# Designed miniproteins, single chains, part 79

Each design is a single chain, and the fold is of that chain. pLDDT is the mean over its residues in the fold that is shown.

## One batch from the design tools (miniprotein)

Design m2733
Fold by ESMFold2-Fast:
Structure m2733 (fold): chain A 111 residues (1-111)
Amino acid sequence: MEQKVTVTVTATGLEPDRRVRVFVQARLINKATGEVKEAYAEGEVGGGETTTLTLELTAEVDPSSVVHVSVAAQDGDVAVDVEVKTEVQSFSASGVVRANGRAAVFEFEVK
């Protein structure tokens, strides 16, 4: 059944004298069919400031689907809160994304 998946990433700048570019990729992967839907967002955040990036994916979610959220930061470190909502489930995770490092990946199993 087709469902709307909303991914919300709240990023907080951790360095007082830096503006950080934040890049978010969300992928909805249906493991039963092999279908992949992707969405992208970017924003900027200063030290002590927060920005919220919202991505929406509409696809077949049942019966075995996974949402991957990848967050990358340029020029500074950010703290991130990731929330994934479907019509029937909600998930959250938090982490720190390091400047110019590997993207932080958050994985959520959805149905």
Scores: mean pLDDT 80

Design m2734
Fold by ESMFold2-Fast:
Structure m2734 (fold): chain A 82 residues (1-82)
Amino acid sequence: MNKEEIEKRIKEAEETIKKHPDSLEAVRAYLELARAYTQLGKIDEAEEVLNKAIELAKKILPPDHPVFREIARVYIEIQNAK
């Protein structure tokens, strides 16, 4: 994927988090941010924002919510990029 497109997705995710900080939309935005950082080789930053997604999801969502499977998939993507 084009580096400029990845950087644009990072900015869009950051804006979503800023506008809707305690929401499922913000959880998904953190996951998109983690994927974007992984694609840029910024693994430490990807892990940091994934942890923010996990903390927010645990705070606002029930433990059986489907987003926890999405979180697990992003975690695997980050581990495979090491």
Scores: mean pLDDT 85

Design m2735
Fold by ESMFold2-Fast:
Structure m2735 (fold): chain A 92 residues (1-92)
Amino acid sequence: MTDEDLIKALEDILAKKDEALAKAKAAGNEEAAALYEAMAKIYEAFKEYIETKDFEKFIEKLREIAESLPREEAREKLLKEIEELEKLIEKE
């Protein structure tokens, strides 16, 4: 796939996540709304990474998204995954 095709796919996913977020908010499901919002931010960060090739900025944005999650367990799990990903890149 080209970077352009991937960016378009990410934009389509983001549009669908915005719709899901609106539905979750209308239903009063704050936990689902927070998760959809975090997912949208992750896809936006990934789109920026594809455009800029700036891996450090991508990881920084993923950490900010993780820290915004309402559940401590979800935050800790995502932060741990981010640390492992950083270690893998440092070994290359």
Scores: mean pLDDT 71

Design m2736
Fold by ESMFold2-Fast:
Parts: structure tokens; sequence; C-alpha cells
Structure m2736 (fold): chain A 84 residues (1-84)
């Protein structure tokens, strides 16, 4: 569980770094759309953490699904940078 949470934190940092780099090469509206998607995923992570705290159950499957969504966003941002 701690390992997956650490992986999510590391991916969030990479996404934030890529969004910052893309500000110099993409229109602001496109950058804002990626930032909004990141904010939504961060909100979903907070909800999963809240549910885990209330239920007392390890929500490994939900964390794995959130991790997949972060990886999808990371891959999309890396592809945008390759095209720039």
Amino acid sequence: MEEIKKEIEEIIKKIEELIEQLKSVLPQSVVDSYQFRLDILKGMLLIVEGVEKVTGEPLIDLYEKILEKYKELLEELEEELKKA
C-alpha cells in the first residue's frame, strides 16, 4: 500500500513537471485542460483516501485504478512533448 502511494506521488510530480514544460510550447487553453484533468485526479485520490479511512479496508484495487489514470495522463503529456 505505501509503495503504490509513493508511486502515485512520483507520477504526480512528473505530470506537474511536464505541464510546466508544455506551457512554453502549447496554447494556454490546452495547458489549462491538462491542469484541470490533474486536479480532477487529485480530487479522486482524496476521495479514495477518505473512503479507506472510513472503512478501515485497504482499497488496493481503487488505488491501482487511480494509478492507471495517472499513468494514462503522463503518457498523453509525454506524447504532446514529443510532438512539440
Scores: mean pLDDT 82

Design m2737
Fold by ESMFold2-Fast:
Structure m2737 (fold): chain A 105 residues (1-105)
Amino acid sequence: SEEDTEKARKLLKEIEETDDPARIIALLRELAELAEKTTDPEALEEIVEAIEAALRKAEKLGDLAVARAALEAALAVLKVSTDKKVIEKAIGLILRAIGLLLELE
């Protein structure tokens, strides 16, 4: 829905504007919950973009907990998505998160 898409965009902006790992983890949990509740492919695309922004923050900060939260959020998207483009992007984020987790121990 338009409302779900707007919420995802707001969460993306909040992730981009913070370097606090605890705040990013809380925002990723909200994205995972939103993914499980939405039926809108456009909202899922915006959720994927927000998770990617959080994963970039995990890479910048070297934060294992943020990387794990991003992995969980990407898995939530994969579980509910039927759109091939969204599925491919979610898989890409999952693989990137796993790679980062292996580098961070």
Scores: mean pLDDT 88

Design m2738
Fold by ESMFold2-Fast:
Structure m2738 (fold): chain A 66 residues (1-66)
Amino acid sequence: MEGIEEKVTELMKKYQGKSPEEVKKEIEKEFGDQVKNIYVYRDGDSVVVTLELKDGKTITVEVPIP
């Protein structure tokens, strides 16, 4: 069914222009029960999020900063 990647991407787009710290807080708030670790960093003009899920999967999402 709908992947967590799509939901995280939509969340990141909603908070486009926010700092990596703010994006991380919103992801923890929404998906914290599904996620073991969250890494958020800025790569040039993009925000990159790597999620380590509690079921052992890893998801990476990248969204441009406006």
Scores: mean pLDDT 73

Design m2739
Fold by ESMFold2-Fast:
Structure m2739 (fold): chain A 92 residues (1-92)
Amino acid sequence: MEFLELQEELDEKAKNGELSAEELAALVKELEERYGMSSREIQGRMSVARLVHLLENGELSEEEKREVQREAPAIIRELPEVEELARRIEAL
C-alpha cells in the first residue's frame, strides 16, 4: 500500500541520516495530516529504525538491545504488513 511504503521510506531515510531535522518534521506533519497517524506512532517507528541501525553497527548495550526487541514487535503489530521490519528485528 502507498501509505505503508511511504512510512517505510521515511524510516529508511531517518535511519540513514538522509533527512535534516527540518525535513523530518515536515514529513511527520504530512503523514499525520494526510493519513491520520499520531505523532507518537510516527516517532515510535522512527525510534525503531534508529535502534535497528545502531544494533547493526554494534553500538547498543545488551539492555538496549532487549528494549528495542521488546518495543519493535508492538509497533509492527499495529501495521501487519510491515513484516520486513519484523524480519529485521528477528535477525538481531
Scores: mean pLDDT 57

Design m2740
Fold by ESMFold2-Fast:
Structure m2740 (fold): chain A 95 residues (1-95)
Amino acid sequence: KEKILEEAEKKLRELAEKSKNPFVRQTILAVLEVIRYGFKKGLSPEEIKERAEKLIDKRLEYVEKNYPQYVDEFKKAAEEVRKILDEFVEKYKKA
């Protein structure tokens, strides 16, 4: 199961490094911390996904209110994060 976490961490870090937007980068890293925390606490893959999605949604609300110019970039990054998260959940359930 540790290898599944390491692969998700690698993909999220690579995505964060490719982003030039500090809000997008920080959100990706915050999702990574949610995954790490959930894994250490023994949360189910579904609970980890729910927590990560709630964090993304709260960050999007903040960006929409304070930095509307970043909304489109943020939404595109969030779609990529959700793909990585879905792959993590699928692999974790099968392990």
Scores: mean pLDDT 83

Design m2741
Fold by ESMFold2-Fast:
Structure m2741 (fold): chain A 61 residues (1-61)
Amino acid sequence: SLDDVEAELVAGLQAVHDAMDAQAAANPDMSPEQRQALVDQNTGQLRGLMDEYQRRRDEVS
């Protein structure tokens, strides 16, 4: 259902957020290059979640 697809998106966004927080906490002396790589990874994961949400939404509409 659409509600399930939306719940999956919310869960995915929370998981990405939690993973980023954990990685930042594990490496407080992160270099600017490492921080940029982390931001790029986060951006890619968010784009992937949105693309998947669009596909799943269209399948159940």
Scores: mean pLDDT 82

Design m2742
Fold by ESMFold2-Fast:
Structure m2742 (fold): chain A 95 residues (1-95)
Amino acid sequence: HMKSLKEVIENALKKYGFDEETAKEVAEGNLDAIKKLIERLKKDPNASIEVIALLGEYLLRKGFDPEFYRELKEAIENGDKDKAIEILEKAVEKM
């Protein structure tokens, strides 16, 4: 694909109902914006598992610990949204 990872994440977040400002801040790699997004996902019962998976992939490419990505993939494959969000939160706090 010709699109950058930044553009892919921004478009995915907008597709799943996140506001344009939040999508841009997360795509720029703003850790505070990513933490706020994770808190919003924790409060939203309709939060998409696909958005969680994309955020995990994005963080892995930003140099996050590959061990967290393994645990995240397992949670996603099991449909355990709450555990997936907890893993993302721990990964971001480790930075």
Scores: mean pLDDT 73

Design m2743
Fold by ESMFold2-Fast:
Structure m2743 (fold): chain A 68 residues (1-68)
Amino acid sequence: SMVKEEALKRLEAALELARASRNEALIAQVTDVVRETREKLEEAKTDEEVREIADEGLQRIDALFQQS
């Protein structure tokens, strides 16, 4: 679905931003959240579930950036 494709693109963009920071700890933490979120997205059955899973993952990533 387009919603899932957009969610995956947003996660990839967040990971690229983490890599650009050159902060190894941040990169590792963001990589873990992206991996976990992608796994949950693979099991999602509806666009509503995709939105909820993506939003949670991206909120966790945003918090990591704010703490770095």
Scores: mean pLDDT 87

Design m2744
Fold by ESMFold2-Fast:
Structure m2744 (fold): chain A 89 residues (1-89)
Amino acid sequence: MLNEEKARLVREVAEELAARAPNEEQRERTLRLGEEAARRLKEGKASNSEAVKAIAEMAEAAGLSPREAASIVTATAIELIGLETDAEL
C-alpha cells in the first residue's frame, strides 16, 4: 500500500506540473519523469530523497521558477512523510 500511495502522489504531482507546462514538449517530459519516478517507488526501488529529486526535475522540466519548484518540492516531501506516518498507524 505505502509504495503504491507514494507512486500515486508522484503521478498526481506530475500531472499538476504538466498542466502548468507552456508547451507540449515540456508537458511530455514532465509526465515521463513522473511515470519513471512513480514506477520506481511502486517497485520499492526509490527512496523519499530520490522521489523529492524527481519532483524537482519535473518542476524544472515544466518550466517553473526555482522558487515555485522549491515550494512544490517542500509540499511533496511533507506529504511523503505523512504517508509513512499514516502507514505506521
Scores: mean pLDDT 80

Design m2745
Fold by ESMFold2-Fast:
Structure m2745 (fold): chain A 62 residues (1-62)
Amino acid sequence: SAAEEALFEAVRRQALAAGMSEAQAEGAAKGYVLLVFGLGLSPEQAEAAVERETGVRLDVEV
């Protein structure tokens, strides 16, 4: 959906800004979208999960 695509792009940009490679940023964005839209987690919960898996803290304003 447009909302999922917009969130994917926002997370990918933030992950790249945080120093991730393109492949890592894409993976983080896919994971974040799955956590929020697939599992119904809050943005804060999804950010915590991505930080736990990648060691990078995201600050996603969506």
Scores: mean pLDDT 78

Design m2746
Fold by ESMFold2-Fast:
Structure m2746 (fold): chain A 68 residues (1-68)
Amino acid sequence: MEKGEEFEKRRKEYLEEMIRDYQAGKPVEELGKKAREYLDELERERRNPQFRADRIAYGEKKLEEKKK
């Protein structure tokens, strides 16, 4: 449980930083897609805590796929 709080805190920090960068004028094609996809997944994870862990792993997998 305590680890969950720390993890969620980091997620918020990461999310906030991405949003700030996106609004700062970064390429919407690159940052916009990532930021939006990440936000969408986060919202779903909040609904089901059990699927949270699975979605995190899934999101990371997709991120690597985009890197090619």
Scores: mean pLDDT 60

Design m2747
Fold by ESMFold2-Fast:
Structure m2747 (fold): chain A 70 residues (1-70)
Amino acid sequence: SRAAAVVAAGDRMLEIASTLLPPEVVARMRDALDAGVAAGEPLGGLNRGASILQEADEQALLQIAAALNG
């Protein structure tokens, strides 16, 4: 089913994120995915999780860029 495929995609995203990001960011992504499933909107949860991932990476990249320029 589409719902099962979306949930599996979310689980894979968390698996990869857990090797790259701090546990607290991964926990926020997990909470977003779980909230989406509980609301009957697993795709919405997946999109929220992906947004959290992008924001975490963007902040790290911006800090590195600022350190190199200042």
Scores: mean pLDDT 75

Design m2748
Fold by ESMFold2-Fast:
Structure m2748 (fold): chain A 74 residues (1-74)
Amino acid sequence: SGLDVLIAHLEREVREMVAAGVPLERIEASIEAFRQMMLEYAEAQNLSEEEIARALARVEEVRRRAVEDVLARE
């Protein structure tokens, strides 16, 4: 689905930001901006509440992994 493509893009972008030494606050801001864009996309595509909930859970997992990876590099 379109959401899967968007989330795959977020996962790649966040991984690259972590590898590049980007500060956690900027990574979290990027993830939050993505969440807003994703919700806008979901509304425009008339996606189900269940699809949106699953996508939000995946975004939260990306955030959790990014925090762990950033803390590990310090």
Scores: mean pLDDT 84

Design m2749
Fold by ESMFold2-Fast:
Structure m2749 (fold): chain A 82 residues (1-82)
Amino acid sequence: SAVSIRDRAEALLERLKASTDEAERRRLIEELLRLYGVEEPPEEVIEELLARRETLTVEEIARRAVEILVDEGIELIKRAAQ
């Protein structure tokens, strides 16, 4: 397939910005974060991104996903050290 991860993310983001259904908007944010590797997106992050949805870029979503994955990695290290 000629469709890249970026192209899939851009399509999901366009759907998010066009959506008027709160449940669908939430689901689209979750799909975007999962696309960039966040299996269980934190509720606080979903609400944060929903509040800024009109101005969100694919780059910002990808960066936020990386920040979550780094935080998850640090927490795993802390738990393994106990």
Scores: mean pLDDT 84

Design m2750
Fold by ESMFold2-Fast:
Structure m2750 (fold): chain A 107 residues (1-107)
Amino acid sequence: SMEELREKLEEAIDFVAELLGVELSEEERETAVRLALRTLKGEDVTPEVQELIRNDPERGLLIRLIATLAVGLVTGKMTKEELKKLIEEAKPLLPAAIAALEAELAA
C-alpha cells in the first residue's frame, strides 16, 4: 500500500541520514520523503532538487542524496551492507563536492 511504502521510505531515509551523520529537520525529512515518493512514481524531481540546491547547496545536496539512496534501498537495487560501504567510500569526498557546487553557484 502507499502507507506501507511511505513508512519504508521514512525508515530508509532515517537509516541513510544516520550513516551520513546528518540530522534532518522535520521539514527536510518530509521533503526527502516527498522527493523519494515522486521518484518512485516516475515524476521529474529535477526542478525541485535544483531549487533546494540553489537555496542551500549543502542541505539541498544532502536531501537529494538521502532521498536517492532511500529509493535504492526500498526498491532492492541496493542492500544496507552495500550502502554502508558506498557511504564509507563517498563520505570523505562530500565536503569537496559541496564546496565545488557552492563555488559554481556563486559564479
Scores: mean pLDDT 82

Design m2751
Fold by ESMFold2-Fast:
Structure m2751 (fold): chain A 67 residues (1-67)
Amino acid sequence: MTDNQIFNQYVGSDGFLSRAQARQVLTTHFGLSQAQIDALIARYQVDGRFSRDQFRQMLADARRIQA
């Protein structure tokens, strides 16, 4: 599944993902620790939400950590 497909699965009418939805994605698709997930969410969220661009950047960083 592409980043865009994952984002579209969860995105609301406002065009953003919540912190809880972002955490669920990272937990489901990546073998990261909760501390790593918390750090990624804190780094990429704006006002407790993720735009499509912030979400893509977060997933790119998550893949770098997994590699």
Scores: mean pLDDT 81

Design m2752
Fold by ESMFold2-Fast:
Structure m2752 (fold): chain A 70 residues (1-70)
Amino acid sequence: GDELAQKADEYKKNGDYLKAGELYGLSGQLYYKEGNLDKAKQYLLNASDSYEKAGDLDKSKEFKKAAEEL
């Protein structure tokens, strides 16, 4: 989870919001499987924000809803 989130932070820094969203989303899903709901919610929200910045409003809404339902 943490390694994927760190790579996502790097992509976000470089303006690659699509890759950032993908890696934050994967990190959130991995934390959810581990039962770490706090980190899962955090990274799913980071995925939502990254997809919004990328212009993918549909994926942004999906990840925001997933985080809010935790």
Scores: mean pLDDT 87

Design m2753
Fold by ESMFold2-Fast:
Structure m2753 (fold): chain A 72 residues (1-72)
Amino acid sequence: SEIQKAQELLELVERMFKHDRVKNGEIMLTLVRQARDYIEKSKEKNPTEAEDLQKKVDRKEEEAQRALMERN
């Protein structure tokens, strides 16, 4: 399901952040954006789960953007 794919992508972002946040920043942003797309597609069928994951994806996007800024 779309909700499960979003969860798996966010878990991957978490692992990549812990491994090397600066090196992985661009990949993390790509994965976060993919997770956001899956969350949006799931809103009609799974509104509660989508809302919870949206809060998580917003935080992960901020973390990835900060990692990119630290590299420059």
Scores: mean pLDDT 79

Design m2754
Fold by ESMFold2-Fast:
Structure m2754 (fold): chain A 61 residues (1-61)
Amino acid sequence: SMREKVLEITRKYVKEVQDKMSEEEYNKALLDIAKATREAIENQDVEGLEKKLKEIVEKYK
């Protein structure tokens, strides 16, 4: 399902954030990831989600 694809992509980026960031940056990035994931589910936009998640990871890196 589309929801399963969204969650799979989100889990991948959450793990990347956990592995590469400080605790403070990690918490900020997770909040932004959660918001982007919720919006993607509401709008049924998987492609837009992946772009936003990449931007979030790069912003806090």
Scores: mean pLDDT 77

Design m2755
Fold by ESMFold2-Fast:
Structure m2755 (fold): chain A 81 residues (1-81)
Amino acid sequence: MNIEDEEQFGLGVHLKAATPEKARRLAEELQAVVPDAKVTELSPTEALVFVDKRISQEQLDKIREIAAQADEARITFAAIT
């Protein structure tokens, strides 16, 4: 009860892929899992996907699976404990 009263401020997924097409596809897959996610194209082969909402464990598992398909990926949690 009390431990679930934690605030989640955000989750960022930074993706790098060998091709612009792969980067775009992975960003689209992330957006499909979390419709509230904001996608920012940093370069043709890099995208940042930001979630400013609480997500389910199932959504987090899918995000990790998609991120693992990238050539480089970083998942950053702002305030999840």
Scores: mean pLDDT 73

Design m2756
Fold by ESMFold2-Fast:
Structure m2756 (fold): chain A 95 residues (1-95)
Amino acid sequence: SLAERARALLAEIEEEAAAVEKEMSEESRRAAEEAVERVLPEAEELYAAGERSEERVAELLARAAEEAARRLEELGDERGAEVFRRIAEALREAL
């Protein structure tokens, strides 16, 4: 299902984020979490509304990763920002 694919992509994001989280400040971690949490309800609502486009879900997740990267860059976490930019690129290439 679309929800299962979205969860698989989120699990991959969580795994890479967890690797970076050990070196992140509390502010950087919260900024990344807030960016992802903001997109999850929209992805679920699109599925419920009959919007079953895998590309659309990937685009929403990629935008969440880009927003996380932007916030991390504003906080001075250049390494965290780079990781989230890479995640966004991977999401767009996967689907």
Scores: mean pLDDT 68

Design m2757
Fold by ESMFold2-Fast:
Structure m2757 (fold): chain A 97 residues (1-97)
Amino acid sequence: SALEEALKRIEKAYAQMSEEQQKLYEEVVELSNKVIEMVKKGEDIEKIEKLLKELKEKTKKLLELLKTTNDSREIATLATAVALITIGAEIEAELYK
């Protein structure tokens, strides 16, 4: 399936990444999950917006590093996934307002 192929590409991309890129990826995933969880729990909007800002800053840094150091289909798949994860968190936070 397309999803199974995409997940395999993400795994292969992670293995191609530097330690700095891997750490940023893990931080982006964790922050995205925290934003979504806080929205679901009805947490303070100011706290949600603070985490969303941090998420967007880390996502931007990761995408710039990937663009300058890596050029593979696997990295492109991971970069797309990272962008979509960040957009998803931003949409959920905006709808919560």
Scores: mean pLDDT 83

Design m2758
Fold by ESMFold2-Fast:
Structure m2758 (fold): chain A 74 residues (1-74)
Amino acid sequence: SEADAVVARVWDELGDAAYALFSDPSLSPAQQAEAFKARAAELQARLHAEGHDHIVVEVEIDADGEIHIRITVR
């Protein structure tokens, strides 16, 4: 479906961003995490602008510093 294709694109873009940011030795772990959250927020705004309001991207950092990604289709 179109939604499945958009979700796949979201995972690909987040994967590319994670690879670029978390492999960057010039960034601290905190800077990598904040940059990744900012990228996810930008992607969410772009999805809404494209009319995909039913697709929600959530990025959380737990107490152990691990990054969790959830993509929901409503």
Scores: mean pLDDT 81

Design m2759
Fold by ESMFold2-Fast:
Structure m2759 (fold): chain A 93 residues (1-93)
Amino acid sequence: SVLRLSSLTDAQIDALLAAMGTARRPGQSVEEAVAVLKLRIERVTGLRFPEDELDVDALLEATRAVAEAAGLSQEEIDALVADLRATIAEILA
């Protein structure tokens, strides 16, 4: 599935940043927060996105691969991916 990041609320952006292990800076706009989120995802996963899109399935697969490369256990990887999937689903509700 593909998300348009610029269409998300401030709360949804903050939740996505938290899921990726970061936070919006005080006074930072939604547009700036979206740019930070994309840069962090691209840095961690190696994925590239069009200016306002996020491929959720590709993100989850890349997150699993990065966690495996980092030496996490299968249980830790499954928990991390499940938590990220659940967080994204809640953000989109």
Scores: mean pLDDT 72

Design m2760
Fold by ESMFold2-Fast:
Structure m2760 (fold): chain A 64 residues (1-64)
Amino acid sequence: SMLKEEAKELKKEKGIEYAIKTLEEEIAKLEALLPTLSGVARLVAERELEELKETLKELKEEKK
């Protein structure tokens, strides 16, 4: 899964719109995976999903 730092690098290399799109795609992948996970694996995925959503919110605020 993509880390917050990877999203920042994408913004620098390819611009904010590309970073937003890539992050939205990564979030969609994790959301699709959640029903197949249980226990600790699900908790880790849920935490990653929250971090990605926060990063997406930050990028969208920067675009304003």
Scores: mean pLDDT 78

Design m2761
Fold by ESMFold2-Fast:
Structure m2761 (fold): chain A 87 residues (1-87)
Amino acid sequence: MEELRKLIQELLELIEEALRTGKVDWEKIEEIAKKIEDVAVRLILQGKATEEDLKVVRLTGKTYRALKEKAPKEEIQKLLDETREAL
């Protein structure tokens, strides 16, 4: 649980920095996104994932996809804010 929250927070910080600077560290973002997926799958398989964990993982995935698909900055910022509120 705490490991998942820390990884999500790190990913959100990288996305926020990308929006602020216009420079996207895709290698680091993809690495952390993969770690989040691996931890989330492990928690689900162990029956340790809460509904709140699943919600924040879904919001994180939406935020990541919005950045990857070059959605408007305002849309990505809204998703960042919603994901942080779910943490």
Scores: mean pLDDT 83

Design m2762
Fold by ESMFold2-Fast:
Parts: structure tokens; sequence; C-alpha cells
Structure m2762 (fold): chain A 67 residues (1-67)
């Protein structure tokens, strides 16, 4: 069932977006902290990049199923 698969992917998308919001908030906190080492900032940025890639892949699959 295409509709069921789309719904499952949308649920995964929502969960990943919520996680991205939390990671982005941590990234902003680190950027506002003058004592934060670049390595911590880079690590959180890498987590955001990975989440963005996963979200993009999910959106691509949803789009393909809706085509």
Amino acid sequence: DRSRRIQELRQQYQQQVQQLVRVHQEYQRLLSDPSAPQSQIDAVRQQMDQLIDQITALLGRIRQLQA
C-alpha cells in the first residue's frame, strides 16, 4: 500500500526533523559560548549534516511514491 508507506516515511521525517531541531539548538548554544572548542562545534555540525542528508533522502522517497 503506497499510502501506508508514505505515512510511515512521513512519520520518520517528523522524528528526524525534531531531532535536527534539538541538534541545531545545541549548535546555536555552542556558537554563543566563547569557550566552546572548534572540535565540538564541528562535531555538532556533522550531526546536523547527517540528519539533513537523512531527511533529504526521506523526502526524495516520499516524492517518488507520490509521483
Scores: mean pLDDT 84

Design m2763
Fold by ESMFold2-Fast:
Structure m2763 (fold): chain A 87 residues (1-87)
Amino acid sequence: SEEEQLLEEAEELVKNFTEENKEEVIKRLKELKARALALNTPAGNVIAVGLDEMIKALEDESLSIEEQKEIMEKTVEEVRRLLEEMR
């Protein structure tokens, strides 16, 4: 599904996240969020909320890179769990 593809792309961004690629990751998360919202589905809305939380964490300069990565990992896992429960 499109929702599964969006989630897989988000998971890949989290796995490959570094301090050096942070701005590119933020840009790609914003693009994924727009795509998720455009689906106009309950699952797309759940993904969009999770992506928004990840974007906020990456834009929070008070957080370390390690803390930002941990928040993104926890958020993407939570989104996957919620989508499984919606089946």
Scores: mean pLDDT 87

Design m2764
Fold by ESMFold2-Fast:
Structure m2764 (fold): chain A 64 residues (1-64)
Amino acid sequence: PDGSGTVTKEQFLVILHSKGYIKDDATAEEVKPYLDLFDKYDTDGDGTLSPEEFKKAMEEIEKK
């Protein structure tokens, strides 16, 4: 993550990949729900998640 604590869409996917939520060879269909989740929590539409938005997105992923 960057020093501001915000997470870009690309950083979000990298974090999910590093944590094992997304496979190295994941298809677009497998990634799409995570991108939709990112967009859902990106309330200001600026292409980044705040620390609070990122936490909520991660909680949703961990809930399965």
Scores: mean pLDDT 75

Design m2765
Fold by ESMFold2-Fast:
Structure m2765 (fold): chain A 55 residues (1-55)
Amino acid sequence: SLFDELLARIEAARTREELRAVGEEVERAYQAGKLSGAQVMELLLAAGRRQEALD
C-alpha cells in the first residue's frame, strides 16, 4: 500500500533531506485523499523518530 511504501522510505532514509522529500509525498497523498489523518500522523511520528536517530 502507499502507507507501507512511505513508511519503508522513512525507515530507509539516511538524511534529513530524504525525510523532507518523503514528508512532501505524505502531504500530496493526504491532499489527494489517499491517506487518512491517522495514517499521516503515524508517518509523521515515524519521521520524527527517524530524524532523532540521524542526529
Scores: mean pLDDT 85

Design m2766
Fold by ESMFold2-Fast:
Structure m2766 (fold): chain A 83 residues (1-83)
Amino acid sequence: MQQLYDDVKQQIQNHALSMGVDPQTADKAADIAANSVISSITGPLSPGNLRMSTHGYLVNDLGLPKEVAREIARLAAELAEKY
């Protein structure tokens, strides 16, 4: 579990950084998205519902631009499906 979380978080954080997100915000966004991926893999949260809820949280609670949040949520859903 922890190793999977760390790997997923690292992938999402690197992607956020590549989009020009600052390191502190990228770390927080990756933490939110990685926790959503683990919830989807281990629980009843579908990848589609993960994408919608993650996007909403990143925009509403973290204040990311909608386009950046959409890309992070898409990557998170893709990673959850690959598990």
Scores: mean pLDDT 80

Design m2767
Fold by ESMFold2-Fast:
Structure m2767 (fold): chain A 68 residues (1-68)
Amino acid sequence: SAAEEALARLEELEAEIREAIAAGDWDRVQALMDEMEALLREHQTDREFVERALAAMAALNAEIRAAR
């Protein structure tokens, strides 16, 4: 389903963002975070997806702040 594909892409983006944070590649971090925001906008009517995506973004933003 589109929802399952969106969740899989969200998990891929989370992993890629963490790799970019570890590498100090802040341009890539920003680009991938922008992709995550676009994915959230595409699925904004799916409450469970929105809750999961917002939680992921909050955790990643905390990791970015800690790394900077």
Scores: mean pLDDT 87

Design m2768
Fold by ESMFold2-Fast:
Structure m2768 (fold): chain A 81 residues (1-81)
Amino acid sequence: ALPAPLSADELAEALRRAVEAGRVEMSEEELEEAIEEIRRQYAEMPPRGRLGATLALRLLLAGASEEEQRAAWAEARALLA
Protein backbone atom coordinates (compact mmCIF):
# COMPACT_ATOMS: atom_id res chain seq x y z
CA ALA A 1 0.00 0.00 0.00
CA LEU A 2 1.11 3.58 -0.66
CA PRO A 3 1.95 5.53 2.51
CA ALA A 4 -0.31 8.41 3.53
CA PRO A 5 0.27 11.76 1.72
CA LEU A 6 2.77 14.08 3.41
CA SER A 7 1.57 17.28 5.10
CA ALA A 8 2.65 20.66 3.69
CA ASP A 9 5.33 20.97 6.40
CA GLU A 10 6.56 17.42 5.71
CA LEU A 11 6.75 18.17 1.95
CA ALA A 12 8.71 21.38 2.67
CA GLU A 13 11.10 19.52 5.00
CA ALA A 14 11.59 16.71 2.46
CA LEU A 15 12.49 19.28 -0.21
CA ARG A 16 15.00 20.96 2.16
CA ARG A 17 16.57 17.55 2.88
CA ALA A 18 16.78 16.76 -0.86
CA VAL A 19 18.65 20.05 -1.47
CA GLU A 20 20.97 19.41 1.51
CA ALA A 21 21.68 15.88 0.19
CA GLY A 22 22.68 17.37 -3.19
CA ARG A 23 19.72 15.78 -4.99
CA VAL A 24 18.61 19.21 -6.26
CA GLU A 25 20.84 22.17 -7.21
CA MET A 26 18.96 25.13 -5.76
CA SER A 27 19.85 28.44 -4.11
CA GLU A 28 18.49 29.24 -0.63
CA GLU A 29 16.20 31.88 -2.20
CA GLU A 30 14.88 29.41 -4.81
CA LEU A 31 14.32 26.82 -2.05
CA GLU A 32 12.30 29.28 0.06
CA GLU A 33 10.21 30.28 -2.99
CA ALA A 34 9.57 26.59 -3.79
CA ILE A 35 8.51 25.91 -0.17
CA GLU A 36 6.14 28.92 -0.20
CA GLU A 37 4.64 27.64 -3.48
CA ILE A 38 4.12 24.16 -1.95
CA ARG A 39 2.38 25.63 1.11
CA ARG A 40 0.22 27.93 -1.04
CA GLN A 41 -0.89 25.15 -3.41
CA TYR A 42 -1.28 22.48 -0.69
CA ALA A 43 -4.24 24.32 0.90
CA GLU A 44 -6.16 23.90 -2.40
CA MET A 45 -4.83 20.43 -3.34
CA PRO A 46 -7.29 17.55 -3.69
CA PRO A 47 -6.15 14.24 -2.06
CA ARG A 48 -4.87 12.97 -5.45
CA GLY A 49 -2.66 16.06 -5.81
CA ARG A 50 -1.19 15.61 -2.32
CA LEU A 51 -0.41 11.96 -3.11
CA GLY A 52 1.18 12.98 -6.43
CA ALA A 53 3.38 15.57 -4.68
CA THR A 54 4.44 12.93 -2.12
CA LEU A 55 5.39 10.50 -4.92
CA ALA A 56 7.34 13.21 -6.77
CA LEU A 57 9.40 13.94 -3.64
CA ARG A 58 10.03 10.23 -3.10
CA LEU A 59 11.46 10.00 -6.62
CA LEU A 60 13.65 13.02 -5.84
CA LEU A 61 14.91 11.47 -2.57
CA ALA A 62 15.60 8.17 -4.41
CA GLY A 63 18.08 10.04 -6.63
CA ALA A 64 15.90 11.05 -9.54
CA SER A 65 17.39 13.76 -11.76
CA GLU A 66 16.11 17.35 -11.63
CA GLU A 67 14.44 16.75 -15.03
CA GLU A 68 12.67 13.60 -13.76
CA GLN A 69 11.65 15.49 -10.60
CA ARG A 70 10.21 18.38 -12.67
CA ALA A 71 8.27 15.89 -14.86
CA ALA A 72 6.87 14.14 -11.76
CA TRP A 73 5.85 17.48 -10.21
CA ALA A 74 4.20 18.56 -13.49
CA GLU A 75 2.23 15.27 -13.52
CA ALA A 76 1.23 15.80 -9.86
CA ARG A 77 0.09 19.36 -10.65
CA ALA A 78 -1.96 18.07 -13.63
CA LEU A 79 -3.88 15.84 -11.18
CA LEU A 80 -5.16 19.09 -9.57
CA ALA A 81 -6.84 20.23 -12.82
Scores: mean pLDDT 64

